Designed miniproteins, single chains, continued (4). Designs and how they scored, part 1

No score or structure here was measured in a lab: all are predicted.

Each design is a single chain, and the fold is of that chain. pLDDT is the mean over its residues in the fold that is shown.

## One batch from the design tools (miniprotein)

Design m12001
Fold by ESMFold2-Fast:
Structure m12001 (fold): chain A 57 residues (1-57)
Amino acid sequence: MLSEKEKKVLNSFDFDGDGKLSKTEILQLQQFLKFPGPLDGVLDEAFLNHLREQLEK
């Protein structure tokens, strides 16, 4: 359920280039970006909003 914009954003952090982030990759990304929510490896809308905000800079 990702838009083209969100797919482009995620692909820039998907180092495997498979178009999807694994639970481990999401956990690493949450820690790297200092996500203020739970570090549980779940890609939810709150994390997607944080991700887009960080990539805008």
Scores: mean pLDDT 67

Design m12002
Fold by ESMFold2-Fast:
Structure m12002 (fold): chain A 86 residues (1-86)
Amino acid sequence: SLDELLALSDEELLQEAERAARRQDAEGAMRAVEVAIAAVEKGNLELLRRILEIVEEALRRETDPEGREALRVAADAIRGLLRDGE
């Protein structure tokens, strides 16, 4: 839940984003977006940018088309959050 993510430190949120991205599936992609939303609610755009970098790196490493599409959608959503925060 978002409340659970908001209780995490910035370092723990980055670790959660890396775990989520490593799944390279729709569930992991959705979790990465939830972590990004927690960064926005904390007002930390630098953390949001780092979460985007993690998702983009996972997207570059993913070879399965379904996993790539899920991560691409997540990256697009996170870029939208970053744009609105600027």
Scores: mean pLDDT 84

Design m12003
Fold by ESMFold2-Fast:
Structure m12003 (fold): chain A 98 residues (1-98)
Amino acid sequence: AEALIAEAEALIKRAEQALREGDYEKAVEYARRALRLLREASRRSDDLRTLAQLAQRVAVVAAKTAFESKDPEISKEALEVAEEAARLSLELLERAQS
């Protein structure tokens, strides 16, 4: 679980850098991969608050990518990633408070 969390965090940082550089395609790719790892980690880890915070970061990067990209296909994919990441974050926060 710790290895998955570390890899997800590294991918989030890469997504944030790609967004800053205007590489929206790579920003979506890294965000989607990070979200996949966070879902996997959520099944194996009790560190739900850390996972929720990382999922929120994925949602923010993906949402910004969706609004800044002029490519409708990239914007659509980014919006889907943002929605899924936001939903995961809320789920994990609710589980952490239980």
Scores: mean pLDDT 88

Design m12004
Fold by ESMFold2-Fast:
Structure m12004 (fold): chain A 75 residues (1-75)
Amino acid sequence: SAMEEEVRKKIEEFKEKVKEIMSKMDAKTQGELQAFTELTIREVEELIKEGRYEEALRGIENAYKMMLEFAEKQK
């Protein structure tokens, strides 16, 4: 469906942004961000499986926003 494709596109955008942010962080912070990323993707994938696309989209968009806010605070 169009909604499922939008969510999957946002997951890929989230992964790329996390990779960019992680490249600038120390090993401990990278581990914490990796754990957060894996948990987030797992939860969003489960919502997709359940057909809960609106919640999945909101979840990934919120995670992306949190990642941007985290990166800004590290300056």
Scores: mean pLDDT 87

Design m12005
Fold by ESMFold2-Fast:
Structure m12005 (fold): chain A 118 residues (1-118)
Amino acid sequence: SKIEELKKVLEEIGVDPSLAEELLNLFKYYSKDGKINFEEFLLIYPRLAALVLRAKGASEEELKKLLELREKVINGELSEEEKKELEEIFKEVDKDGDGTIDFDEFLELLKLLDKKFA
């Protein structure tokens, strides 16, 4: 099941597997037909990153930067540089190149967040 796959990935990256339900709900909320497009990714990424990195003991300064990034997305204040950085992350996760992130690619995003802090 998707919840069990999430729990396994969270355990592998050193995050509390009890967060699996919250992460699955986040994916379901932003996904349409089980897929997340780039615009939806811009909204989910800062929330997802903050949740995972908080669980891994990230600094308040790092978490604040992610919350500020989220506010910029919501307010339409995202810089071209910030947008390019998010596009690069999206392309790394979008293995099929179809312009959407499915659930398996969402699991890879969690692993990329872990790698960033390894």
Scores: mean pLDDT 82

Design m12006
Fold by ESMFold2-Fast:
Structure m12006 (fold): chain A 69 residues (1-69)
Amino acid sequence: MENKKKLIEAAENVLKHPLFTPEKAARIVRTLLLELGVDEETAQRIADELSKDFDKAVERAKELIEKLK
């Protein structure tokens, strides 16, 4: 249970961290989603969306992370 909470917090921090480029944030979020049990196709889709249009995709990523809590 503690590992899941830490992974969720890490994903939320990456999405709002100003030093992470969209591509770096997407890569890290993809890895964290896989560790949280999200399937490869969904994790890759969210990562691709974050790389292409970060501002719109960040809302979708946050919604998915909230459902994992």
Scores: mean pLDDT 75

Design m12007
Fold by ESMFold2-Fast:
Structure m12007 (fold): chain A 63 residues (1-63)
Amino acid sequence: SLEEERARFEQRRAELQALIEKTTDPVMKEELERALKILDRAREKGLTRQQVLDEWDRWEAER
């Protein structure tokens, strides 16, 4: 359900935020910050899990 997807996004966002706070490596920190932005954008747009994964795959392919 959409409520379950939103709950998973909130949980993943909290985990990413915690990792960002603990990360000292600038490259890893940037990667985690990009992941957080993708999750935030997905939530604002109401994207499904599959759509979030598609966005992630596109982003990785463009690296």
Scores: mean pLDDT 72

Design m12008
Fold by ESMFold2-Fast:
Formats: C-alpha cells, structure tokens, sequence
Structure m12008 (fold): chain A 93 residues (1-93)
C-alpha cells in the first residue's frame, strides 16, 4: 500500500513536469529549460515504475509515452529513447 502511494505520487509528479515542459515550450523558453523539465519527468516516471504494481503500470506507461513524445518534439533523442525503453519495459510486465 505504501509503495502504491509512492508510485502514484511519482507518476503524478511526472505528469505535472511534462505539462510544465509543454507550457515552457509554448512560452518560448529556452530548449535547455524544457529538456531539464522532461529529464525530471522521466526520472519521476522511472521511480513510479520501480514502485508500481500491475494496476498502476498503465498510468506510468501513459506518462512515459508523453515524455517520449515531448522529447522527440524538442529533438532530445536521449530522453526520448530512455522514455521509449521504459514504455517497452512496462509492456513486458
């Protein structure tokens, strides 16, 4: 139960960080700022995946997919590939 709460918190944090990155991009903030937020989102998504049971994994997968898409849009292949690998890992569980 505690692990599930922590998984939900990290997934929620990842979601908010992706939204923040999208907002910063729309406002024309530097690419570095957007990339930093996306990296933070990916780390939160990874932590959520580590703590998640099967029931929480679909939510974590959705957030990881959003991180991958946003990273592709700003041309950060490293974050995009790591997020796509996380999606693959979740699908195999």
Amino acid sequence: SEKRREAALHATNAGFLVIAAEVEKDLGEPRETVVRLLRAALEEAKKAAELASEEELPEVKRVAERVAEAAREVGDEEIAEEAEELVEEIEER
Scores: mean pLDDT 87

Design m12009
Fold by ESMFold2-Fast:
Structure m12009 (fold): chain A 90 residues (1-90)
Amino acid sequence: GVAAIASEMSPQAVLMARTGDFDKAIQLLADALSIVQYSIDDNSTSAQDAEGGAASVVQAAREVAAIRPDSQDRRDKIKRSAQEASTLAQ
């Protein structure tokens, strides 16, 4: 399900951030969030699966934020991904 896909992508975002590639990390978070959102909009996922996927993105965004990107723009993008994922995890 979508939770499994997001759970696979989320650790990759964290890994990219740890290697200093915050732009790739931000893209992976956005891609994972888009997959969760698309599955909801297409009505192709259960509420539990969508919530699980969104929760994985929230956790990864928090971990990426904790690595402390040096630019405000990157921090803001990570914060937006976390906020959007948190809304879907409700």
Scores: mean pLDDT 80

Design m12010
Fold by ESMFold2-Fast:
Structure m12010 (fold): chain A 77 residues (1-77)
Amino acid sequence: GEELLEEVRRAIEEGRYREAGRLAAELVERYLRGEIDGSYLEEVERLLRERLGEEGAKEFMASFGPLLAARYQEELA
């Protein structure tokens, strides 16, 4: 979990927001499988609030949103 969280941090710091969204979706999947604690998701949310502007948030959600919707659509409907 920690290695993947560090990859999310690096992607955000380097302006690779779509990559960060893809990696964050993988963290959510691991959380739902019981492999990581919810604190990892809280840390991602904190990084997004502190570091992403409007454009970065759009790029992040362009990869994150569809990946989560494809995996959990029955639970979100």
Scores: mean pLDDT 75

Design m12011
Fold by ESMFold2-Fast:
Structure m12011 (fold): chain A 88 residues (1-88)
Amino acid sequence: SKLEEMRKEYKEIREKYEEKIAEIVERKENNEKPPPKEVQEEVLKAVEERAKLLLEYALENAEKAGLDPEEIEKKFEKELEEVKKLIE
């Protein structure tokens, strides 16, 4: 479905930054100096901006497909919060 394609796009955007996110997490776990906060914030902002666009597109199509827009929103928010916690 188009909703699965939109979720795949969000995941692909996340995965594009996943190596950088993993580096940030690893450095934090080892109490090493993480990458500059500005770099971390740029990664987070890019993921958030694209997630918002994909969510808006998903919500507009959800009602036409008979899907619950609240469930779609919660899943996108949960994935975004998970990424945010890893970077922050």
Scores: mean pLDDT 70

Design m12012
Fold by ESMFold2-Fast:
Structure m12012 (fold): chain A 80 residues (1-80)
Amino acid sequence: SKKEAIEKAEELAKRAEKDAKEGKELLKNHPNDRQKVTTGIGLIIRGIGDGWEALLLGKKTGSQKAIEAGERGIKAAGGK
């Protein structure tokens, strides 16, 4: 349903924002640690994926709020 799609998209966006924050903090605080840089990049990529899943869910259900949640997740991971 549209309500379930919005709730799922908000959950995915929240996870994307958390992963993006943790990934960016790893890159900022440990730029010369190859393992931590790799982990940080992985978290950012997962955040982008969750944001895209929310966006696609919004498109499939016609939920503008779910689309906006996905866009927020992608933006948090991309930093733009």
Scores: mean pLDDT 81

Design m12013
Fold by ESMFold2-Fast:
Parts: sequence; structure tokens; C-alpha cells
Structure m12013 (fold): chain A 96 residues (1-96)
Amino acid sequence: SSFFEKRKKEAEELLAKDPKSVEAAKLYFELGGYHLGHGNVELATEYLLKAIEIYEKAGKLNDPEVQKALKAALKLAEVAGAKELVEAIKKALEKV
């Protein structure tokens, strides 16, 4: 609880300073991946959609590291049956 609350607060503080913060996007992505791996599909979707939004605003969807992370998240989202998240990741990957 305290660890994830600290990571969430850090991401929120970074985003408040810079709405295009790649560091904030990475933290949201890590939070979303954790929840997705634990079957918390709703929370995972919220965090990963936030990460995708920030990466898109930052013009980073075409970054090789971001592409690799999105492809890994897509595979996990498909296994988890996270339909909304699957469609959002596919759309993000098509924008490059």
C-alpha cells in the first residue's frame, strides 16, 4: 500500500510540474503493469491509459523503449481480457 501510494504521489507531482512528463508516464506505466499482473484490470486500465495519454502529448509513442513497453503491456492485457486497454494500446501503436 505505502509503496504504491508513494509511487502514485510521485507521478502526480511530476505531472503537476509538467503535463508531458515522460518520468510521470513511466511511473503510471509501472503502476498499471503491476495491477495488470495481479488481475486488477480496472486500476491497470486507469494507470496505463494515463501513461499512454502523457506519452502521446510528449510525442514519445514512436520511441523504441515506449513501443517495446506498449507491446509487452498489450500481450498482458490480452491475457487478462482487458478489452478497453487492448483497444487503447492498439490505437497508440497505430499512431506511429
Scores: mean pLDDT 86

Design m12014
Fold by ESMFold2-Fast:
Structure m12014 (fold): chain A 65 residues (1-65)
Amino acid sequence: SAAEEEARRAAEEADGAAARALSQGKTVQGNKAAELGRRAGEALKEGDYETARELALQGKQAGEA
C-alpha cells in the first residue's frame, strides 16, 4: 500500500541519518536516531504504518540535529 511504501521510505531515511551521525562522531544524536528507527521497524512489523512513519521522521530529525 502507499502508506506502507511511505513508512518504509521514511524508515530508510531515518537509518541513513543515524548512520551519517554516527560516522561523524555524533554519538548521542546517532544513537537516538537508531533507537527511534528500531521502534519504527517494530511498528512496521505490526502493520502500524502511521506510527512507523512518525517514529522514522523523529529518528531522521534526531540524526540531523
Scores: mean pLDDT 86

Design m12015
Fold by ESMFold2-Fast:
Structure m12015 (fold): chain A 88 residues (1-88)
Amino acid sequence: MNVPVATAEATAESETAVVNVRAVLYSDGTVKVTVEVIDKETGKLAKAEATLPAGKNTAVFELEGQRVTVTVTAEGTKVTVEVEVEPL
C-alpha cells in the first residue's frame, strides 16, 4: 500500500498571478504534483496535476496565461520542489 512519506510546498508570483505547488512523495518513490494558478485581477483559479518518478524531474504547465516550471527532487524519504513562473 502506497502511503505519503514526505510533502513539499512552494509558492511563486508573477505580476499577474500567484502559483502554489504541492509535491507529495509516496512510499513507492512516485511524486504527485499539484499546481494551482490564481489570476490576481479576476481571482480565477486553474489546477493541474502530474505524477513524476523518483529522482530529479521537471514538469512544465501552461495555465491562465502563465508558464509554470516545476522541478522536483525526490531522494529516499526527502522531497524538494522549486517553481518558476513567467507570463506567456
Scores: mean pLDDT 83

Design m12016
Fold by ESMFold2-Fast:
Structure m12016 (fold): chain A 66 residues (1-66)
Amino acid sequence: GAASASSADIAAAISLLKANGIDLTNAEIAAATGLSQATVSKIINGTATPSTATKAKILQVIAAKL
């Protein structure tokens, strides 16, 4: 997959996983990215914009759930 994605694409991908019965928790994303759960929650809710490196890590976590 592409390493480049918007924060909206990440939120949409996580929502799509949940819609398909795949629970990707804030704790799993936090563990994979090195972020706090609070920061991950803000990113998922669209209230924070992750860095390019953080976006890539989150996308890798999402891909691993597929």
Scores: mean pLDDT 74

Design m12017
Fold by ESMFold2-Fast:
Structure m12017 (fold): chain A 101 residues (1-101)
Amino acid sequence: MLAQEYIELLKRGREIYRELMRIAFSLAPPDLVARYNQIMDELRRAGQRRDFDTVDRLNRDLDRIRDEMFRISRDNPEFQRLRDELDRIMKRQDEIEKQIE
């Protein structure tokens, strides 16, 4: 039964993602983190009032900020190792899904 291995992969993926986020936020300049949080708050408010034009614009701004944070974090060897581990987990999950069929 592959269910146990799949659950273990999900748990590992979540742990890795949390570490990636911590590293990215810790390495980013404070101004960049503050801008990210400000956009996240505005995005939530725009979503509540169903202002989709504002949502689209804010998502583009978030994508640019995430790209900057990821570029800064790519120089960190631990961040690169965690990215590689996450890719392996996703590949293994796909293989398990194919076997269940």
Scores: mean pLDDT 82

Design m12018
Fold by ESMFold2-Fast:
Structure m12018 (fold): chain A 86 residues (1-86)
Amino acid sequence: MAEKLKAFLEELDEVLLANRGAPAAERMAAVRALVEERLPTLDPEAAAIVREWLAALERALATGDPAAVAALKAAGARLAELIEAA
């Protein structure tokens, strides 16, 4: 489980780094494409948290909503815990 999630998060970090200077919409398109490709390979629990993380990231970038930023941080922490627990 954790190995697939770790590989996904490493790929996600590479996509984010490659698109660091791009507009928010282009960054979201790149992130969404990777998530859609990799999501079926993840365990259901990890996949659910990744979906929550993506939705929170999209809202945070689009609106700057403090609740969306908090949700993004919480989802990220949960993903980190799943990797550390393995």
Scores: mean pLDDT 77

Design m12019
Fold by ESMFold2-Fast:
Structure m12019 (fold): chain A 97 residues (1-97)
Amino acid sequence: MKEIESMSNAEVAQKVAKAKTEEERKAIIKEVVKLGRIDHLAAILKYLLNNEDWKGIDLVIKLMDEETLEELLKYLEEKDPPLAEELKKRIEELKKE
């Protein structure tokens, strides 16, 4: 199996999307967070949003610590402002639950 660290943004997003179980999906996301790959996290979220996979988006948000989430939001504000705005809205919705 190809190491997540050596994967492209497209490859890591597809790996999360094709995961057969939530446990497998969590394992992939946790590894990406551990590696500090903000670019990979951004690619995963963009893929999930484009496929309206809100359950997947919620999972990614819940698996990031506050520091990683802040770094990701800053990255997205520069690289993909529409994605940053959608992510902020979803975080606020999750806080209301």
Scores: mean pLDDT 79

Design m12020
Fold by ESMFold2-Fast:
Structure m12020 (fold): chain A 69 residues (1-69)
Amino acid sequence: SKSQINRQLLQLVSEAIRLIGDTFQQILDIRKKYGDSPEGKKEIDAVLAANNAQLAKIKAQMTALDQQS
């Protein structure tokens, strides 16, 4: 139903918001450990690549649900 689709969309939005918060904290932790170093930049780039891929998956799921409504 439309109500169920709306609830699923809100759950996916909540997951995306949580992922953004987790990403921010991961970057801060890497900067604390590695400072302003090339090693720290590689770790940050890896985290951003992985979490951007997860966000793209969430966006695809949201688009699929929207098309069903």
Scores: mean pLDDT 86

Design m12021
Fold by ESMFold2-Fast:
Structure m12021 (fold): chain A 91 residues (1-91)
Amino acid sequence: TVTMEQVRQRLRSLSLLTAIAGSGEETIERSMEEARRNTTVPPEQKPELERLLEEAREETKRLMKEYSKLSREERSAIAKARAEKLSAELK
């Protein structure tokens, strides 16, 4: 069993990586479906998981739009900095 906090953190990382990859909506949907398949939760937590997936989908679209204005090098630097921050929070 995974905690909802772990799910949220994984989705946050997935959103960032997907946005940096700079692909269309199909890539976002594919990433969300992969996350859904790879995340096992009890039935009582399924509504929360679905909410987190929807939030991650919208966040990914927003980040993709924001990061499309940056160079590939700038996007990589941001990804590294944010990944380091998330890793520190995971402990």
Scores: mean pLDDT 72

Design m12022
Fold by ESMFold2-Fast:
Structure m12022 (fold): chain A 84 residues (1-84)
Amino acid sequence: SMEKARELIEKAREKVLEAQEALAAGDYEKALELGKEAKELGVEAARLAETREEVTEAVGLAIAGIGLSFQAALLAGKPISLTA
């Protein structure tokens, strides 16, 4: 569903931005949770995407979410998992 994929891409993008802001503010716990949400939204968007462009954008947002979660966990001294 084109509308659903686009909606999830937009939500994933917002969560990436929120995670970046939380990370910059030193709120690593919040950044970790937001990064995980961005990853989940990006993965779901990629699954529902009907164009190469949407798949690429959705996957990029999922990877960004993973990276932000990893960085937040590392800075918080928490156990790290790239698939958590």
Scores: mean pLDDT 84

Design m12023
Fold by ESMFold2-Fast:
Structure m12023 (fold): chain A 81 residues (1-81)
Amino acid sequence: VDELVIELKKKLAEAYKAAAEQNDEETIELLKKAQELIDSDPKNKENLKKARELLEEAIKIGEGEAKKYAEEAKKIIEKLI
């Protein structure tokens, strides 16, 4: 559903912004990789599963708003799979 893809991209952008404001380069790199997979083919289930794994790592190492938005993005991916 296009609405879920739009919401996913918004949550990823919010997570990226929060990580950038915190200078969390490790979380930023994980979020960039997830974003690249979603941007290449947002309905490819294999890409969505890989992006989910990257978001799980970002949630593990991230803090505050970056972690919160990464968790929200992961929930949207789980609805798309």
Scores: mean pLDDT 84

Design m12024
Fold by ESMFold2-Fast:
Structure m12024 (fold): chain A 108 residues (1-108)
Amino acid sequence: MKVELVEVESMEEAKEAIERAKRENSIVVLATTSRELAEEAARYAEEKGIPVELLDGSDTTAAYMAGKRFALEGKPAVIVVYGETREIALEGARAAVEGALAGLKERE
């Protein structure tokens, strides 16, 4: 199972990444500074039947735990991380990636 981090600035980019998660059987972590884009991306994933969680990038513990949980389930998933700044969004997104990688290692 692959883990991917994507910074998204548009719904076109978000949709492509979300569809890739299911197609490639991967966990995709989306990082954005747009709350509207984050909420819309999460809805799109849910409508496509892909497990999704929307997180605040400042809560790195919640992000790590979400990544680990989805990795342990072994199903394609989308984690959407919103931050007020690019730095906050990326810190949360990296925590989610680290959690997912930890979960994959435990699943081996």
Scores: mean pLDDT 87

Design m12025
Fold by ESMFold2-Fast:
Structure m12025 (fold): chain A 79 residues (1-79)
Amino acid sequence: MEELKKLEEEYKKRIIEAIKNADASPTLQKRALELVESGKSVEEILKELASLNTPDAQKIIDEIMKVIAEYYRKLKELK
């Protein structure tokens, strides 16, 4: 379904933007972006960031979680 593919594409773009806009270290932002580019799932990215147990990692997680919440809200509206 074309609408689902469009939403999925925008979701990935929003995740990338969330990482770039997070008030976190450039090194950590780059690591998170590399995980996205390597084809890791959002769940895998969140798990790796959470394992670092740092305030900077939590800032990126918080921004990603906002995007996840919006994505699932939109998915629910499509059903």
Scores: mean pLDDT 79

Design m12026
Fold by ESMFold2-Fast:
Structure m12026 (fold): chain A 96 residues (1-96)
Amino acid sequence: SSIIDSTKNKHISTINDARKKGIVSSELADKLIKMVDRAAEAMKKYPDDISLLTHALTQFSEIFLHLKRGDQKGLEEAIREMEKVIDEIEQKLKKK
């Protein structure tokens, strides 16, 4: 869980830096932070599902790549894909 918490904190820091630089609005930054929190909690509940964890990490990488590049359209698409991943994780939580 320390790796998950470290990754979460690093991503939250990146989002806050983007907010300070005016790359994202406060509303979008809050949404991204909530998504990071939800994904981290889901990963802690399903540590044995390597494929699901890999999928979530890939979507995080896409979000932060677009965020660093200032690619607003790519960022919005990556956010939608992350929401789908989180929803899939939450559905698996309900089925167990």
Scores: mean pLDDT 73

Design m12027
Fold by ESMFold2-Fast:
Parts: structure tokens; sequence; C-alpha cells
Structure m12027 (fold): chain A 67 residues (1-67)
């Protein structure tokens, strides 16, 4: 259970870092698509490890708003 929680938190942290880049960096359309896709996949990974659905939903909203 502890290992799953760590995996979920690591995936959420990695997703947040990509979302921050989407919000703050000057990126090409291709770079935005790649980073957004990677962030979505990290949120799927977090969900598999049991991350809170509310946290995942909020981060998905942030990706959508940054695109």
Amino acid sequence: SEERKREAEEALKAARELIEELKTKELSDVEKAVKASAAYLLLVEAGVYGADEERITELKKEIDEAM
C-alpha cells in the first residue's frame, strides 16, 4: 500500500511539472501536444496506483486550460 501511494504521488508530481511547463514556457504546438499527452498518461498511471479522483480531475482541467 505504501509503495502504491509513493508511485501515485510521483506520477502526480511529474504531471504537475509538465503542466507548469505548459503554463509558463513558450512552446511550439508539437511541444505542447507531447507534454500534454505525457501529463495525461501520468494521470492515468496515478489513477492505477489509487490517486484521488478529485486531484486527477483538477489536473486534467489544468492541462485542458493550458492547451
Scores: mean pLDDT 87

Design m12028
Fold by ESMFold2-Fast:
Structure m12028 (fold): chain A 61 residues (1-61)
Amino acid sequence: SEAERLREAARAHGLPDEVIDRLVYAIEHGTPEEKQLAREVLAALEAGDWDRATELIRRLF
């Protein structure tokens, strides 16, 4: 699932548990905007674009 991919990518990057939980919540239960943002974070993490992932994560907090 996208949530499992997001957890794995975020753990590989060393993101804090609170951030991982927020991202997973956003992709499964968030608003359409939050779901889209979480998918873009997943894409950035899987591409190794750490700067982009960090920028997008800040928009969820």
Scores: mean pLDDT 84

Design m12029
Fold by ESMFold2-Fast:
Structure m12029 (fold): chain A 68 residues (1-68)
Amino acid sequence: KVAEVLKKKEDAINTIKELTDKAVENLRQKAEEDPSLKEFYEKQAEITKKVAQQAIDLVTRLAEERAA
């Protein structure tokens, strides 16, 4: 069961990273398309990265708790 928990953690982290990278790339493209909103989209990208890191940290902590 520990191996199952570790696999679920890895899958969740990979999913978060993939979704975050896609969202950040979309925001970057929008910033290039509309310079008047560039700062807004750049700030949204930074917030998205920070939220993703918090989610990864939470998933890691919960998996460690479940594995114990």
Scores: mean pLDDT 81

Design m12030
Fold by ESMFold2-Fast:
Structure m12030 (fold): chain A 101 residues (1-101)
Amino acid sequence: GTIKKENAAKGAKVDVEVTLPDGTTYKQTLTANENGVVTLQAVRSPLENIYLNIVKEDGKPVIEDAGVVGPNVQPGTYTIKGKATGPDGVETEFEKTVTVP
């Protein structure tokens, strides 16, 4: 589905930890763009990117969707966990699982 731009959590700060299918973990801090999107790059593979779509719900940043995209995506289970912080300092914790066939 298409996220409505008016509900996008632009400027939200995301502190995230990703576990790759091979068990490798990495951490990154990013700021959501005007569409509420952050894109994380795998530490060893710029060809594999993880995205998060962040929306505002009752003034709180919430992770609505997560996915993995790129020309060489690993099959398996990705675990994405962390916290999102709005410009007002309100934090929400999240955990998302993405399975690539």
Scores: mean pLDDT 73

Design m12031
Fold by ESMFold2-Fast:
Structure m12031 (fold): chain A 116 residues (1-116)
Amino acid sequence: AAEAAARAMAARLDAGETAEVEVEAPGVPANGSAVAVTASGTVAIIHLLAGEHVVVRTRVEPVAPGEARQGFRITYRVDGREHRVEGEVLLREGESSSWGPEIAAAEAAQHAANVA
């Protein structure tokens, strides 16, 4: 599912269009999962955090040649509670865009929920 969404997103981005996808997974194992989308010189990642009924909504908007903005919202369920993580990152060709803080915050929040 995530791979098919990544291919659809790549096709739109290669056409210079904004791409939006939603990926639903009924269960994601520990450590989560990720799929990379490479299009028009940028790399967007679709993250699936560990949990039940994981839904990822992401939008990648081309800003300039070699530049895109990615917004994401991940909704997942742990111990009968719904959790959400949202973020936005700027993707640039040839540069390592650090979006680790957003994912690290998400993982920390998930860990806190799991140890409570």
Scores: mean pLDDT 64

Design m12032
Fold by ESMFold2-Fast:
Structure m12032 (fold): chain A 80 residues (1-80)
Amino acid sequence: SDALERARRIGRRAVEAVRESGGDPERFRELVERALREEGLSPEDAERIARAGAELVRLGYSPEEVGSAVFVAALHLLTR
């Protein structure tokens, strides 16, 4: 489905964002919020998911764990 393909792209971009940010939660938030908006989430939903993902980065979760969490959250919102 389109929603699944968009969510998968968002998840991959979240993994890349953790790596590009060097573990900086604020830099991660900026990168992921942009990715979420580019894939068609509302500004409010993009901000909410990006902040939650940034908190996982702050807590030391792996890029793959953060990417998985962002993927699931984005898929949920894209299937509304």
Scores: mean pLDDT 89

Design m12033
Fold by ESMFold2-Fast:
Structure m12033 (fold): chain A 66 residues (1-66)
Amino acid sequence: MTAEQAAHALKLSIEAFSKATGAKLNQDEVDELIARYAEALENGDVDGQKEALRELQELLTKALEE
């Protein structure tokens, strides 16, 4: 799987999450975190991958609390 394919799959998953839950997501922040995740994948940066996913999870959790 390429970093581009992984980023696209993650984006589709987030879009599905938003539609299923009605959560209001900041798309610019989501896109930035997905881009950081893809960059970390391309560079083999495991810590960067974990950090991007952690920040994305926090963003999703906050959206559900509204």
Scores: mean pLDDT 79

Design m12034
Fold by ESMFold2-Fast:
Formats: sequence, C-alpha cells, structure tokens
Structure m12034 (fold): chain A 85 residues (1-85)
Amino acid sequence: DRLRQELFRALSRYVSPEVAREAADAGVQALQAALSDPSATDQDIVDAAVEAVRRVLLRHGVSEERIRRAVREVRRVVTRYLRQR
C-alpha cells in the first residue's frame, strides 16, 4: 500500500531493491504493532518503525553512514504519514 511504497522508494536510494523491500515490510509491520498499543505516542510509533528498518539494514551489512541517512528518511516518511491522520 501507500506507506510501504513510499518507504520502499526512499530506501531504494541507499540499498538494493531486495533489502529496501524487506526493510519497508519490517517498518510497516512495526508501525502497525505500535499503533495497536493505546499507550504509544507518535514518537514511539516513529521510533518503532525506524528501529525495525535499522535492524534489517544491519543484518544485511549496510554501513553506519548509509543506515544513518536511510533512517533519517524513514523518520521523515513515517512522521508525515502520522501527521496526515
């Protein structure tokens, strides 16, 4: 869907399409899990998605510099998504 596609496009600038797809899927799954917690703040939801993406990138041996740039973009995309609701 829309968020998954936006995360995939953002991540594809920094990593291979395979890794970008896996990371986007993980980010969306973490975001959905965080949204099901009534005590979670918007910041908690953003952090959950960012952490999930970071874990995938680390597993695939992506450099710290590229991870830093990629997670900044993920934070931007997720924050915008939450502000539209």
Scores: mean pLDDT 87

